Designed miniproteins, single chains. Designs and how they scored, part 63

Each design is a single chain, and the fold is of that chain. pLDDT is the mean over its residues in the fold that is shown.

## One batch from the design tools (miniprotein)

Design m2171
Fold by ESMFold2-Fast:
Formats: sequence, structure tokens, C-alpha cells
Structure m2171 (fold): chain A 55 residues (1-55)
Amino acid sequence: SPEEERARLEKQIAETRELGDRGAKVAASDPATAAAVRALYEKRIGELEAQRDAV
């Protein structure tokens, strides 16, 4: 159902956000790597949010 699909995407967004925050913190001593990690996860979250909003 649309509700189930939205719930799945919301969970995936939350998990992806947590993973991205963790990855950026681990890479914090290398600003370029930390920025690249943030950008990668921000892009993925945006894709998931677009999928959620299309449901």
C-alpha cells in the first residue's frame, strides 16, 4: 500500500541519515573526505525523499 511504502522509505531515510552522520564523524580529521561523505549521503537522502513524496 502507499502507506506501507511511505513508512518503508521514511525508515530508510532515517537509517541513511544516521549512517551518513556516523560516516562524517569518523572522517572528521580529513575535511575533504568528510565533505564528500556528507555530499554522498545528502544526495541519497534527497533521492529517497523524492521517492517518498511521489508515493
Scores: mean pLDDT 86

Design m2172
Fold by ESMFold2-Fast:
Structure m2172 (fold): chain A 80 residues (1-80)
Amino acid sequence: KPSLEEQLRAMAALMRRLYEEYKSELSPEDQEKADKILAEVDAILASDAPVQEKLRQMILLEASLTALLMKQHVDKRAAE
């Protein structure tokens, strides 16, 4: 089983993959917001925080990124 640190890195990689996949569908404003979320991901991975705290923060950032990507579909539907 991978270590918690390896799981955090895998989670970060998944978030980056999702952003790259959907980046072209995001507005420039939402792309900037996603870039800030990914910068926070990198800051957490580089920090000296306990791994459990890193995991908690990573889960919150994943939720924020998912909400941002879902917002794009909601905004598109509302504009119809």
Scores: mean pLDDT 77

Design m2173
Fold by ESMFold2-Fast:
Structure m2173 (fold): chain A 102 residues (1-102)
Amino acid sequence: SADREHAESILREAEEALKKGDKVMALQLYSAAAVHYERLGLLREAADALEKAADLYLEIGGEKANKEKVAELYREAGRLYERVGLYEEARKLYEKADELLK
């Protein structure tokens, strides 16, 4: 569908931005792709994009990263994985979120 093709286009732009080292642009585009995929009911793709956005948030912030915000993004991605039956992927993200808040 045109809406799916649009979401996939945003994802490709995110991947290209990341390859060029533009982590801020990549974060914005992965976040946008996650929203579009979730609206389409493509929850696995939404979770994948949201996990990548969380990873980029952490990388951009380094030692000064907003760990509470990153943990929430991992938990949101985990909830999406659970909704599609990917319980191991969800567990790993919940563990990553908990580790950040130690």
Scores: mean pLDDT 89

Design m2174
Fold by ESMFold2-Fast:
Structure m2174 (fold): chain A 91 residues (1-91)
Amino acid sequence: SFERDLNIAVNELAAATLLASSKDEKDREAFRKVIEAINLYRQGKKDEALKLLDEAEKIAQESENRETILNFIKSVKEMIESDELKVAKIK
């Protein structure tokens, strides 16, 4: 839906704004993988998106802005997984 796509875009922009001044390469690496995961999800590649989020989460454990990045990853992961749970409940 447009509303869901808009929420993804807003989260992308918020994360980009928060991390724009980060000098930590691990912050930027984790952030990049989250954006790539969102793009894969938008293409219908949900399983690949979730795998990238797991990789981003591992990188984020070593980053300076760990809490901010982990919270962003958690929000994106829950959003992606909640769509799957809605479909499963229709069965």
Scores: mean pLDDT 71

Design m2175
Fold by ESMFold2-Fast:
Structure m2175 (fold): chain A 89 residues (1-89)
Amino acid sequence: GDLLARAQQLLAEAQRLVEEIQDKIKQGSLSVPQAVGYALRAIGLILDAERLIEETRNTDPQAQQLAQEALELAQRALELAMEALKQVT
């Protein structure tokens, strides 16, 4: 259904963001504006995931599980972005 598709898209976006941040850190090319941008994107994904978890509550267990996985990855993306920001400031 629609909720499952949204959860799959959100999970893919969160995974992609984690990979993008990790690649930039590994390359040593991350600037302060880029780190801030990644942190803001991660916060947006956290809010979207929390909203989707609430919307899927007792209606779509598969979408709920994927939304929870997306939340965990979005939180990891924020941690990585904040760690990178601390290293370049």
Scores: mean pLDDT 86

Design m2176
Fold by ESMFold2-Fast:
Structure m2176 (fold): chain A 92 residues (1-92)
Amino acid sequence: SSMREQLERTREEMRTRDPVGALRREVVVAEASAGVHELGAVTSEIMAKKNPEGREENEALKERHLELARQFREEARRLRRELEERLRELEE
């Protein structure tokens, strides 16, 4: 099994045992992933400016990093909404 498949199994087990704790962790991971890609975009932008021969590749890498960062930010927002709904359901 790939590391991705192993991580997904761990996430599913955690969601079963502690849904709130699992959602909190998933939010943090999504936000951290977005931050890594936002930093990657900055690095690629700098490299595009400093290396004319690698400009096209670094501009493409910047766009990929920005797209991935946007996707992870949206995932984090979705997970935060799910967390808020779960917390409301537990307020009985």
Scores: mean pLDDT 86

Design m2177
Fold by ESMFold2-Fast:
Structure m2177 (fold): chain A 90 residues (1-90)
Amino acid sequence: DALRQAVLAGDEEALDLLYLRLWFEVASKDEELAQKIGLYLTKIYSLQRGEIPESQRAQVKQEVRDFLAQVQPIAPEETAILLEILDQIE
């Protein structure tokens, strides 16, 4: 999957496309979850950029995993890619 490879390589345009796909899938089925997508995507970016204090990293990663578990039944493909990104962050 070209999108998955680009996202895992750190392509910000590919990440924006993944966000757009996730939002379209979720917004039509669960507006409340869709409103939270931007917040949790921002948390992933902050983790990747080293902007989260070391003492909070494990908690933030778990919060993102819990959110993605709620979204997975609606958008399983996009959720799987986001989980791979999250698992690559140390």
Scores: mean pLDDT 80

Design m2178
Fold by ESMFold2-Fast:
Structure m2178 (fold): chain A 85 residues (1-85)
Amino acid sequence: EEIEKLKKEIEEAQKNIDELVARSGELQTRRDELAAQLAADPSNEEVKRQLYEADTDLALTQISIVAGQLGLDRLEKKLKELEEK
């Protein structure tokens, strides 16, 4: 049953997006904490490295969220086409 399979794929895609959104929030919090630490000690090379890593991870996570949302939109459109049949 194609509709059931597609609904399951949509649920899995939504779950993956939700997990990425949660991770994005965690990375944003970590980035803000590291930025505050760096502001207190601008010469701390370890904090600079960790901030760079957090910024990179956040950027990659945001790209993954956008890609996931585009995929979800395509699946939802396909579901609507099948339901209108």
Scores: mean pLDDT 85

Design m2179
Fold by ESMFold2-Fast:
Order: sequence, then C-alpha cells, then structure tokens
Structure m2179 (fold): chain A 61 residues (1-61)
Amino acid sequence: SAPTAVQILDEKIAELRAQGRTTVEQADIDAIRAEMRAAGVAPDSDEVIRGRLEAAGFRVL
C-alpha cells in the first residue's frame, strides 16, 4: 500500500480509540477505503484494513 494509505488508516484508528469504540463494521472499513480513494491513493484491501483494526484491538463485526 502507498504510505498515504497507512497514514489514513493510522489516523482512523486514533479517531476510533478517541471515541471509545471497541467494535467496527463493514461500513467503517468501506468509509476508510473511500477516504483513501478521495485522497488519491490506492485503497488498502478489506483484508489489510481488517487485520490492522484487529491488531489495534478492535473487533470487526
């Protein structure tokens, strides 16, 4: 993945933590991928985003 995609995902993980969220849904993954596209970078796959969210301590529903 492009470095910008990594930065976007790290920022979203920080936002979710700040909100006190412990679970995420497919809609959250879709929103992250849409933000990557809007930033003009190749979006990470669903699998990569799910893995990063799980590694950060979130449960993906």
Scores: mean pLDDT 84

Design m2180
Fold by ESMFold2-Fast:
Structure m2180 (fold): chain A 71 residues (1-71)
Amino acid sequence: SHDEEIKQLQEATGKKYPKEFLEKFVSSDLYQGLKSRLRDDSVLKYAVDILLDPEKLAELAKQFGLPPFTP
């Protein structure tokens, strides 16, 4: 499902990303890795920091096979 997580990320990023991209992001090994290591509140904060930093997002996208996206 991930609907609540996607909604929280969409709201926290000022709706810069379409729902489809956030669905791919949440399903990625990167995001699932964060969920396995961090508390839920820390996961949201760290994910938002990545999504709001184009350079960090691009670097991590190369490492984890995320689709390229520029808001």
Scores: mean pLDDT 73

Design m2181
Fold by ESMFold2-Fast:
Structure m2181 (fold): chain A 76 residues (1-76)
Amino acid sequence: MEPASDEDLDTAAERAADLYVELIKKGIEKERAWRIGRMAGVELATEKGSITGEQYDRLVARMKELAEKKLEELKK
């Protein structure tokens, strides 16, 4: 019933980014991996109730930032 906290959103984004990177490592196509990861992130963020459009935008932006950072680390 309470909306997701900023900490809940950051945790969901981190786990979503980790899942996305693992799917890429398994050879799953980037758009499919992103869709699966984003869906998992939204599921985690909405466990306590609905999130706002601003919270959704924050989740997706944070997930993208973390995913790009993790993928750059994999290049070395």
Scores: mean pLDDT 79

Design m2182
Fold by ESMFold2-Fast:
Structure m2182 (fold): chain A 92 residues (1-92)
Amino acid sequence: SKMEKGEELFRRLEAILARLEAILDQMRATTDPAEAHRLLSEAVLLEAEATALVLELHLLFPEDEEVREKADELMERIVAILKEMQAIAAAL
């Protein structure tokens, strides 16, 4: 069903957010530019996956404002983490 698909997409999106938060913690702890670059590369791929999931949620629930707002909020948090990661990598 649409609802079961939406719940699965949100679970995957929240799992990406949790993984990105863990990568950010690793980046904050590293002094190695090569490790920071490797972690940022993983994070960029996760951001691309999150973007695809958000698009799928919008297409699946085009009239559901609450679903759209929740997906957009999670994506905004993901984008904020990537910006912080880019700043950390640039400072090394």
Scores: mean pLDDT 90

Design m2183
Fold by ESMFold2-Fast:
Structure m2183 (fold): chain A 97 residues (1-97)
Amino acid sequence: SPEENRVRLRLEMTLGSFELHLRVKSLYSEDPEESKKARELADKLGEIIDMIQRGEPLEKVLERLREVIEEAEKVDPKLAKQLRKNFEELEKEIKEV
């Protein structure tokens, strides 16, 4: 539906923004462990973006995103909170269609 396509595009753009933030953090972090964790998290967000671009069902995309948010809480709690907020807003929109 047009509504589903709009949700997909917004999710892709949102995740892309967070992926960029994490890649910048990985490049400029002076802590090797922080750099590694940021890179690994950015790669996982990139995999979800690839799922969206391949036309995977939104339910599958959201299940994978939920898992990545739980992992993000251990790496960057502030970013994880922002991702969770965006996730909850998107789930509400999908349920109202």
Scores: mean pLDDT 82

Design m2184
Fold by ESMFold2-Fast:
Structure m2184 (fold): chain A 85 residues (1-85)
Amino acid sequence: EVTKKQIENAIVNALKKLNYSDRVINGVKTFINRSKDKETFTISSEKSLRVDSRSIAEFFANIGIIETEDVEKFTELLFEELKKL
């Protein structure tokens, strides 16, 4: 199991590696902290983890947090950060 804070840190680290500004990162932190999603997440497989990472990347692109061209790179960076948990 992983905590909401661990997922937040993974997302923030992925955004920093893509050189997103502190303004964007702070916006993402605020968005995550307002979410009523489950506080603990279960990771069942690497395939599931990659799918979840892609869904997060596509969602962030759709709401304008990240650029559409960064979706694939952000997915891989987030997957690697979450895999370490």
Scores: mean pLDDT 73

Design m2185
Fold by ESMFold2-Fast:
Structure m2185 (fold): chain A 58 residues (1-58)
Amino acid sequence: TVLSPEQVAAAEGVVAMVEANREEAIETFAKNQGLSAAEVDEGLARARAVLAENRAAL
């Protein structure tokens, strides 16, 4: 009802890219959003959980 399979796949790709470049992502988010490394990791874990729920609903 919310995300298409295409949108879920695209979002999964973005999350994987951020995880692969974790140090650069943390630096970028610290500069733009004031987020700590722990907050970035929590955000990624939450994003993964939401994407898994959306995929299960498809």
Scores: mean pLDDT 73

Design m2186
Fold by ESMFold2-Fast:
Structure m2186 (fold): chain A 67 residues (1-67)
Amino acid sequence: GNEDAARDARQGAEMARAGESAAAATASYHSFKLSGNEEARKAAELAQKGDSEGAAEAAERAFIVSK
C-alpha cells in the first residue's frame, strides 16, 4: 500500500471523529491525491458537508484499502 495515503486517511478519520471538519476534509483529500482511492475522496466531501460520522467511516475504509 501507500504509507503516506494510509497515514492521511487515518488522520482524516480521527479529525472527523473530533468534529474538526476542515482538517478532516484536508487530510482525506490529500490521501485521495496520493492513492486515487475513491473512499478518501468521499470522506473529504462528507467532511466538507459536516457529516462527521460518514466522513470517519469513509476515511477508515480508505485506510484499510491503503495499508
Scores: mean pLDDT 83

Design m2187
Fold by ESMFold2-Fast:
Structure m2187 (fold): chain A 69 residues (1-69)
Amino acid sequence: MDLVRYDFVFEGARSVTVVLRGPGELETYTVVSGDSPTITVTLVVRREEFAGLEIDEGARVTSAGVEEL
């Protein structure tokens, strides 16, 4: 099975929600920044399981990387 690593860095977000395709349903995981101005999200999932990201209005993606494993 092909695993893919996704690396994202967000600025100005209080939370980032990761959306994954589970068996039969979408799964969501929310990361909260606390007092940090930056949220970093690293995912290692199957290529078909990554559905997307939801970020706060006005937040910015400052870095995005994808690596096949």
Scores: mean pLDDT 74

Design m2188
Fold by ESMFold2-Fast:
Structure m2188 (fold): chain A 94 residues (1-94)
Amino acid sequence: DDERREAIRLVLEGRFDEALAHPSEEVRELARETAKRLVDALLELARTSSKAGAEVTLDRLLELLRKLAASKDEEVREWAEERLREAEELRREL
């Protein structure tokens, strides 16, 4: 379906701001779901990686979470703020 393909394309290109502000609610909802799934997967990857791998993964995750916390979508913003705290704590433990 076109809405799913558009959401996936924008997310893969790192265009979360565009996806979360898209006029289609279906695209916005898919972007929220995809962003949350990606963040959770990266957090799990960081927890199970070597120190060097965890550092690279967490630095990328922190950049993504800061962008999500600055988004116009209130649900994603609040969710990202909580995950940002968790990721920052993990980074400090390395």
Scores: mean pLDDT 81

Design m2189
Fold by ESMFold2-Fast:
Structure m2189 (fold): chain A 98 residues (1-98)
Amino acid sequence: MEEERRRQEELEKERREKLPKLFEEAAREYEKLGKDEMAKLLREMAELLKDPEKAEAVEEEFNKGLAKAVELSRQGKEEEALKAFKEGLKKAVEVGKK
């Protein structure tokens, strides 16, 4: 029981540390592509995910938008998937600023 609980806490801690870095890395890639608005949203996400009080609510909202984007992408609706992903990022950032 203690080992399982420690493993869960360690995975949660690692996830909290890795998520901001992944968003910062994604922001740099979008910036290289000239997608400045997307890069800005991804950087704002990275900053909000570093705040423990905001991270959970921001991540939850982001995951809802991501799920919708993935579903649209599976249907071959890539343009609609990208719009859903971007809208999800905007909503997650808005939740984090409350």
Scores: mean pLDDT 77

Design m2190
Fold by ESMFold2-Fast:
Structure m2190 (fold): chain A 90 residues (1-90)
Amino acid sequence: SVEVVVSSVSKTSAGASAYSPDLTGEEMAKIAGEAAKAGAIAASGDPKVTTIKLTVASDHSGSAIAGVGDDYEGTKKAGAEWLKELAAAE
């Protein structure tokens, strides 16, 4: 199965706008929990969600992380490409 997780991070936090491929499974699980909440808020149109970090997880290989700085449109496009690639890998 394919899971798409959207997370909100503060721009002042270390790692905001940073790509980290070396997250542990425990760190990924924590981020996925926060991202599920942020995704629900984003879907509701809550203006408090100012940054979207897209995490894509697969039951085959684990997780891929895509994130950009202030490029909201680029983040959405990257997420769509990640989903296509992950679906093709199933």
Scores: mean pLDDT 40

Design m2191
Fold by ESMFold2-Fast:
Structure m2191 (fold): chain A 94 residues (1-94)
Amino acid sequence: RLQELIEENRKRAEEANAALEKGETVTITRILHFSGETFAELEMEVNGDKATVLKATIYAPSEEDAEKAKKKLEELLKKDGVKLVEEIKEVILK
């Protein structure tokens, strides 16, 4: 599951990088791995060195892992000055 998302986003990232080199605004999807099976999927809008998170989804094996990842992600976005447009969504995996 995580590997499939990484591969899909890798292909899209190559196209996005070409657009960014031209100074265009581009929408990209990034995977941020926390620990074990806990990861976040971020839909981001990027223009030069500026980034905005349009949507964030956390996938975790438990509600406790999801809560910890959500708190860590919120802290990271705040420190980097990245805007979050929508509420962080949590998905609990088996």
Scores: mean pLDDT 74

Design m2192
Fold by ESMFold2-Fast:
Structure m2192 (fold): chain A 90 residues (1-90)
Amino acid sequence: SMNQVNYQLGLVYDAFLNLKRANALSVEDSKRLLELIDKMGDAAWNGDYDSAVKYGDELREFLKTHAKPSKETEDLLSAVDGFIDAAKAA
């Protein structure tokens, strides 16, 4: 549902902010992650759940290649997985 997608998107933004506060990201990586999260949100807002899932998958892959393992990285990956599952069910 749209309500579940919006709830999960909120968790993605919260987890991203926690990762940024942990000083675990470069300025460039932080900017790229936010761009992907914003694209996920814009796609979901327009009911384009296929694109929302695509941007979520791109965010997961970016995190795996650019972020070191940490609780904050794992929390963001978990939040993105929750968003993808909600978008696929929408």
Scores: mean pLDDT 87

Design m2193
Fold by ESMFold2-Fast:
Structure m2193 (fold): chain A 68 residues (1-68)
Amino acid sequence: MELTPGEALFVVRYASKLDPEAVKKAVEEARKTGSSDGDEATRIAARVVAELAPEAVAAALARWKALK
């Protein structure tokens, strides 16, 4: 799953409303990968969040796509 920057940012924001601690950990793990580009770091964080909360991420992305 390769998300656009907008999709990745939406997923991270929505997941943070459901489980902010898990999202914070995912962002920190993405930063450890050495990505200095905020856009790339957000995509990595979205992938990690999908592993931690796959159902929440799937529901959030489906809702976002249905609205757009």
Scores: mean pLDDT 66

Design m2194
Fold by ESMFold2-Fast:
Structure m2194 (fold): chain A 81 residues (1-81)
Amino acid sequence: MSKEEEDEIDKVVDEMLRKLFVEDPERFREFAEQMAVASPEERIELWREVMRELGVPEEKVEKVAEAMREKHEQLERLAAE
């Protein structure tokens, strides 16, 4: 992934979290609670759900989800011998 793509993904994630916190604080709390107890794969699915609810285009949702999956796989690969 390019640095420009990473910066754009981080910006989208940040804007979504701010929007969720401001517009629906109860949903933000629910999301945060679910994320705290979720597995890495469940966290990716929770992110997809929240992004879709906030009206993020499916193309962007999949791009963010894939980036999160790649990060998780890289960490698992580093921890594996």
Scores: mean pLDDT 72

Design m2195
Fold by ESMFold2-Fast:
Structure m2195 (fold): chain A 100 residues (1-100)
Amino acid sequence: SEELKELALQLENMAKAIEAYKKLGVPVREIAKRGLEGVDKIIEYAEKYLPDTPEIKEIKEKLEKARELLEKAYETGDEALLEEALELIKEIAKKVKELA
C-alpha cells in the first residue's frame, strides 16, 4: 500500500533525524521536542489515511507509546527515554515496511 510505504518513509526519516541530532550533541529536550512534532504528524497521517485493521491498530498503539516516551524525555531530559523512543520508532518503521 502506498500509504504504508509513505508512513514507513516518514518513520525512517524521523529515526535518522533523531540519530543525527544525537551525534551533533543537540540537547535531549530539544531532540524530544522535535520528535514530538514529528510523531504527532505521523499519528495524524495514520488516522487520516490508514484503515482500522488489527495490524494498523497495533501500529497506532505503538506510535502513541513512542509519543509518551518522547514527552517524558522532553519533561525530564532523560537520554534513556529518548533512546527507548528511538528504538520503538525503528521497530514501528520495520513493521510498517513489512505490511506495505
Scores: mean pLDDT 88

Design m2196
Fold by ESMFold2-Fast:
Structure m2196 (fold): chain A 71 residues (1-71)
Amino acid sequence: SLRDELVASLETLAAQAAKDPRLSGLAETARRYARLARAASDDEIPAIARQAEADMNAGMAAVQAALEAAA
């Protein structure tokens, strides 16, 4: 199902992000959305996917800005 695909993708992203200390916040965001998606109805999944994408993009931009400021 679309829910199972979204959950699997978010769990994979969380596992990958967790291996890099700089991405720990992104790993937690991905895990939170995976839990939300597991509890959601099928009708809610597209909105959850869009919100997860927006929050993950914002988190990645914040990490990039912090790295550039430290350089």
Scores: mean pLDDT 85

Design m2197
Fold by ESMFold2-Fast:
Structure m2197 (fold): chain A 97 residues (1-97)
Amino acid sequence: SEEELRKKILRTLKIMGAFAPLEVVEETVKELLKNGIITEEEAKEILELAKKYEEKVKYIYENSSSTEEMIELIKNTGPELKKLLEELKELIAEILA
């Protein structure tokens, strides 16, 4: 039950991570690159920010043993997660402008 709740929180954080899990972001970036909508360098920048977000979410899960500890880490890491999401949104908006 506790581990199931922790996994549900992890999944929610990944979904809240600006629309999609890293794997879906990677596939979307591949399609945008294939269709000439973005450049190789722009693709690299998007993936780097998405990877940093995923690594922070993974850190929260791996460095907590209970739901309570996980929530405390989320509260402490929340500002960094929000900043990464905002940077990713800004980068995508600039690329698509």
Scores: mean pLDDT 72

Design m2198
Fold by ESMFold2-Fast:
Structure m2198 (fold): chain A 77 residues (1-77)
Amino acid sequence: MELPKLDEEERKKTLQEMLDYLKKNLDNLEIADEETARNGKKYLAEVLGLDEEFKEKLIAAKTIEEIIEVLEEILKS
């Protein structure tokens, strides 16, 4: 069964909270190993109901800064 997608308001709130957290902790966050990081990004993409284009961009992001950039693009869309 697919994970329930957040409604638009909850999705924007979750994205903003995640962006605020990542920006606040940028210097203190390390990305886990490649497999764990990739699985986490896939899970996040499913929860946020991302289209395939944003999902691929998120999975391709290798640094916290790149993850922030993708999430900001999603929030602007």
Scores: mean pLDDT 70

Design m2199
Fold by ESMFold2-Fast:
Structure m2199 (fold): chain A 61 residues (1-61)
Amino acid sequence: SVEEMAERMYKGGKAVGEGLGEEAGIKMVEMQREEMLKEGVSEEDAEKMYKAGVEGAKEGA
């Protein structure tokens, strides 16, 4: 589901944020959003996943 994918993005962003800092975590989730859009994920669903990843990156840092 979109919620499960958002949770994965949150955890991924948080892990990168903890190890490499907020900026690196946000860059990782930006790249993941681009890949999702290229694979046909809707802009609305990609945005939800992106926001979760960014929150993870901020909380991890």
Scores: mean pLDDT 82

Design m2200
Fold by ESMFold2-Fast:
Structure m2200 (fold): chain A 87 residues (1-87)
Amino acid sequence: MRVEEKLKEAEKKNPENYSIAKILAEAAVELGMEDMAVEIVELTTKNKDPRKVTSAMLVFMGYKLEGKEEEGLREAVEILRAAVEAE
């Protein structure tokens, strides 16, 4: 519910990152990690470099292929946090 409202704002503020934000947030919701889903949307919306957002998605996909989807989401969040906090 709150994730859907955040996704609507993300689409308006940063449409380039919206598709990846949606994919990662939906994966977090499916794992019961709604707070992480909200954080993912906020971090991807704040991130001005779409390549860093894409890198977070690729890391998540790699972990998901190994059956480590929760670990992949945590690593993606760390990448997104580092990208927002960098300078």
Scores: mean pLDDT 80

Design m2201
Fold by ESMFold2-Fast:
Structure m2201 (fold): chain A 87 residues (1-87)
Amino acid sequence: LSAAQRRSLLTAADSITYAINDKSLSTIEKVMFIHYIRDKVNEVASAEPALREQISALYAQVEKAVGLGDTKTALAYVDQIRELILS
């Protein structure tokens, strides 16, 4: 990943963290937002298929946790995504 791509992926993770913690958003609005960001992340990470696949799988787990109302687990998966981007 380029420095610019890494920054974009970290910004996406931060945006998702804010959405998960936003008490004004419904569960379905949070899931739809995460789904949208996941598609955009796949575009940015397209040059590294293995990393793209791992990040996409982790965002699927974030969507599932948010859909179940498990904010703590959702945020833990977002932290794993950040670690993966920084490694």
Scores: mean pLDDT 83

Design m2202
Fold by ESMFold2-Fast:
Structure m2202 (fold): chain A 114 residues (1-114)
Amino acid sequence: MEEEKRKKAEELIKEGEKLAEEGKAALVEKKYEEAIKKFKEAIKKYEEALELLGKDNPEGLTKLAAAYLLLGIAYKKAGKLEEAKKAFEEAIRLAEEAGNEELAETAREELEKV
């Protein structure tokens, strides 16, 4: 992997992390539609990073799985239960692909609550 691609991917991950933190802040303030928007934006940044890192990159997959978990929580709080279920199912799939069994289990527990 070229150094330039690696640096671009790291920058995209940092942008995604900032958007995810803004989404978490919106969740605390009960601004659920804003939280949904921020987590979707974070997901796009992590997907772009994963295209640069390789689709099987465990760090990129873990970040993407965590963002889908947060998106599911935001959808659930907004009363969008079908969207929440799909987001949790995607979080489980991505966490399993990343080999992150703890994150996969957390997402399964959240799915059971929908």
Scores: mean pLDDT 90

Design m2203
Fold by ESMFold2-Fast:
Structure m2203 (fold): chain A 65 residues (1-65)
Amino acid sequence: DEDIEIAMKVLEKALDKEIKSLEELRKILAELIDKGLYEVIEYILEAIENKNIEEAAEKIKEILK
């Protein structure tokens, strides 16, 4: 699924690590939600819509610093 692939690529670039499975992606997203980092989820959704992976990853890096 293209949307899942975009979400994975955004988080891989933001976290500087490979995401090797959908289960790993789910764990990362759950941790972000548990920490109240909803803005990270919003940037991922924007990247899915506009396909701008690099901009979303940069914004997420700034939040997670």
Scores: mean pLDDT 83

Design m2204
Fold by ESMFold2-Fast:
Structure m2204 (fold): chain A 92 residues (1-92)
Amino acid sequence: SSALEARLAQAREEVRQKKLDAIDRAIELLKNGDDSPLTKRIKEILYEAYGKDADPLEVLERIKAKLEAGNLSEKEKQVADEITMAVEQHLG
């Protein structure tokens, strides 16, 4: 039904927006030189995925651009999901 299609479209947009908001929050925390447990967890996720020599800010900006373009790899989707969970849970 059209009502089901509208609800599915809304749910997909809500999920997309939550991911964008979480990545934007992560970028803001890194740009502001934040050192909270949340920022440490975000860096941990990025270092586990891309190695300890990766620039976390550069990686996040790349993921954001690809998320906006709708062309994330499976690895980038997993990283975006893990960061979104960390931000939403305010895990230390």
Scores: mean pLDDT 84

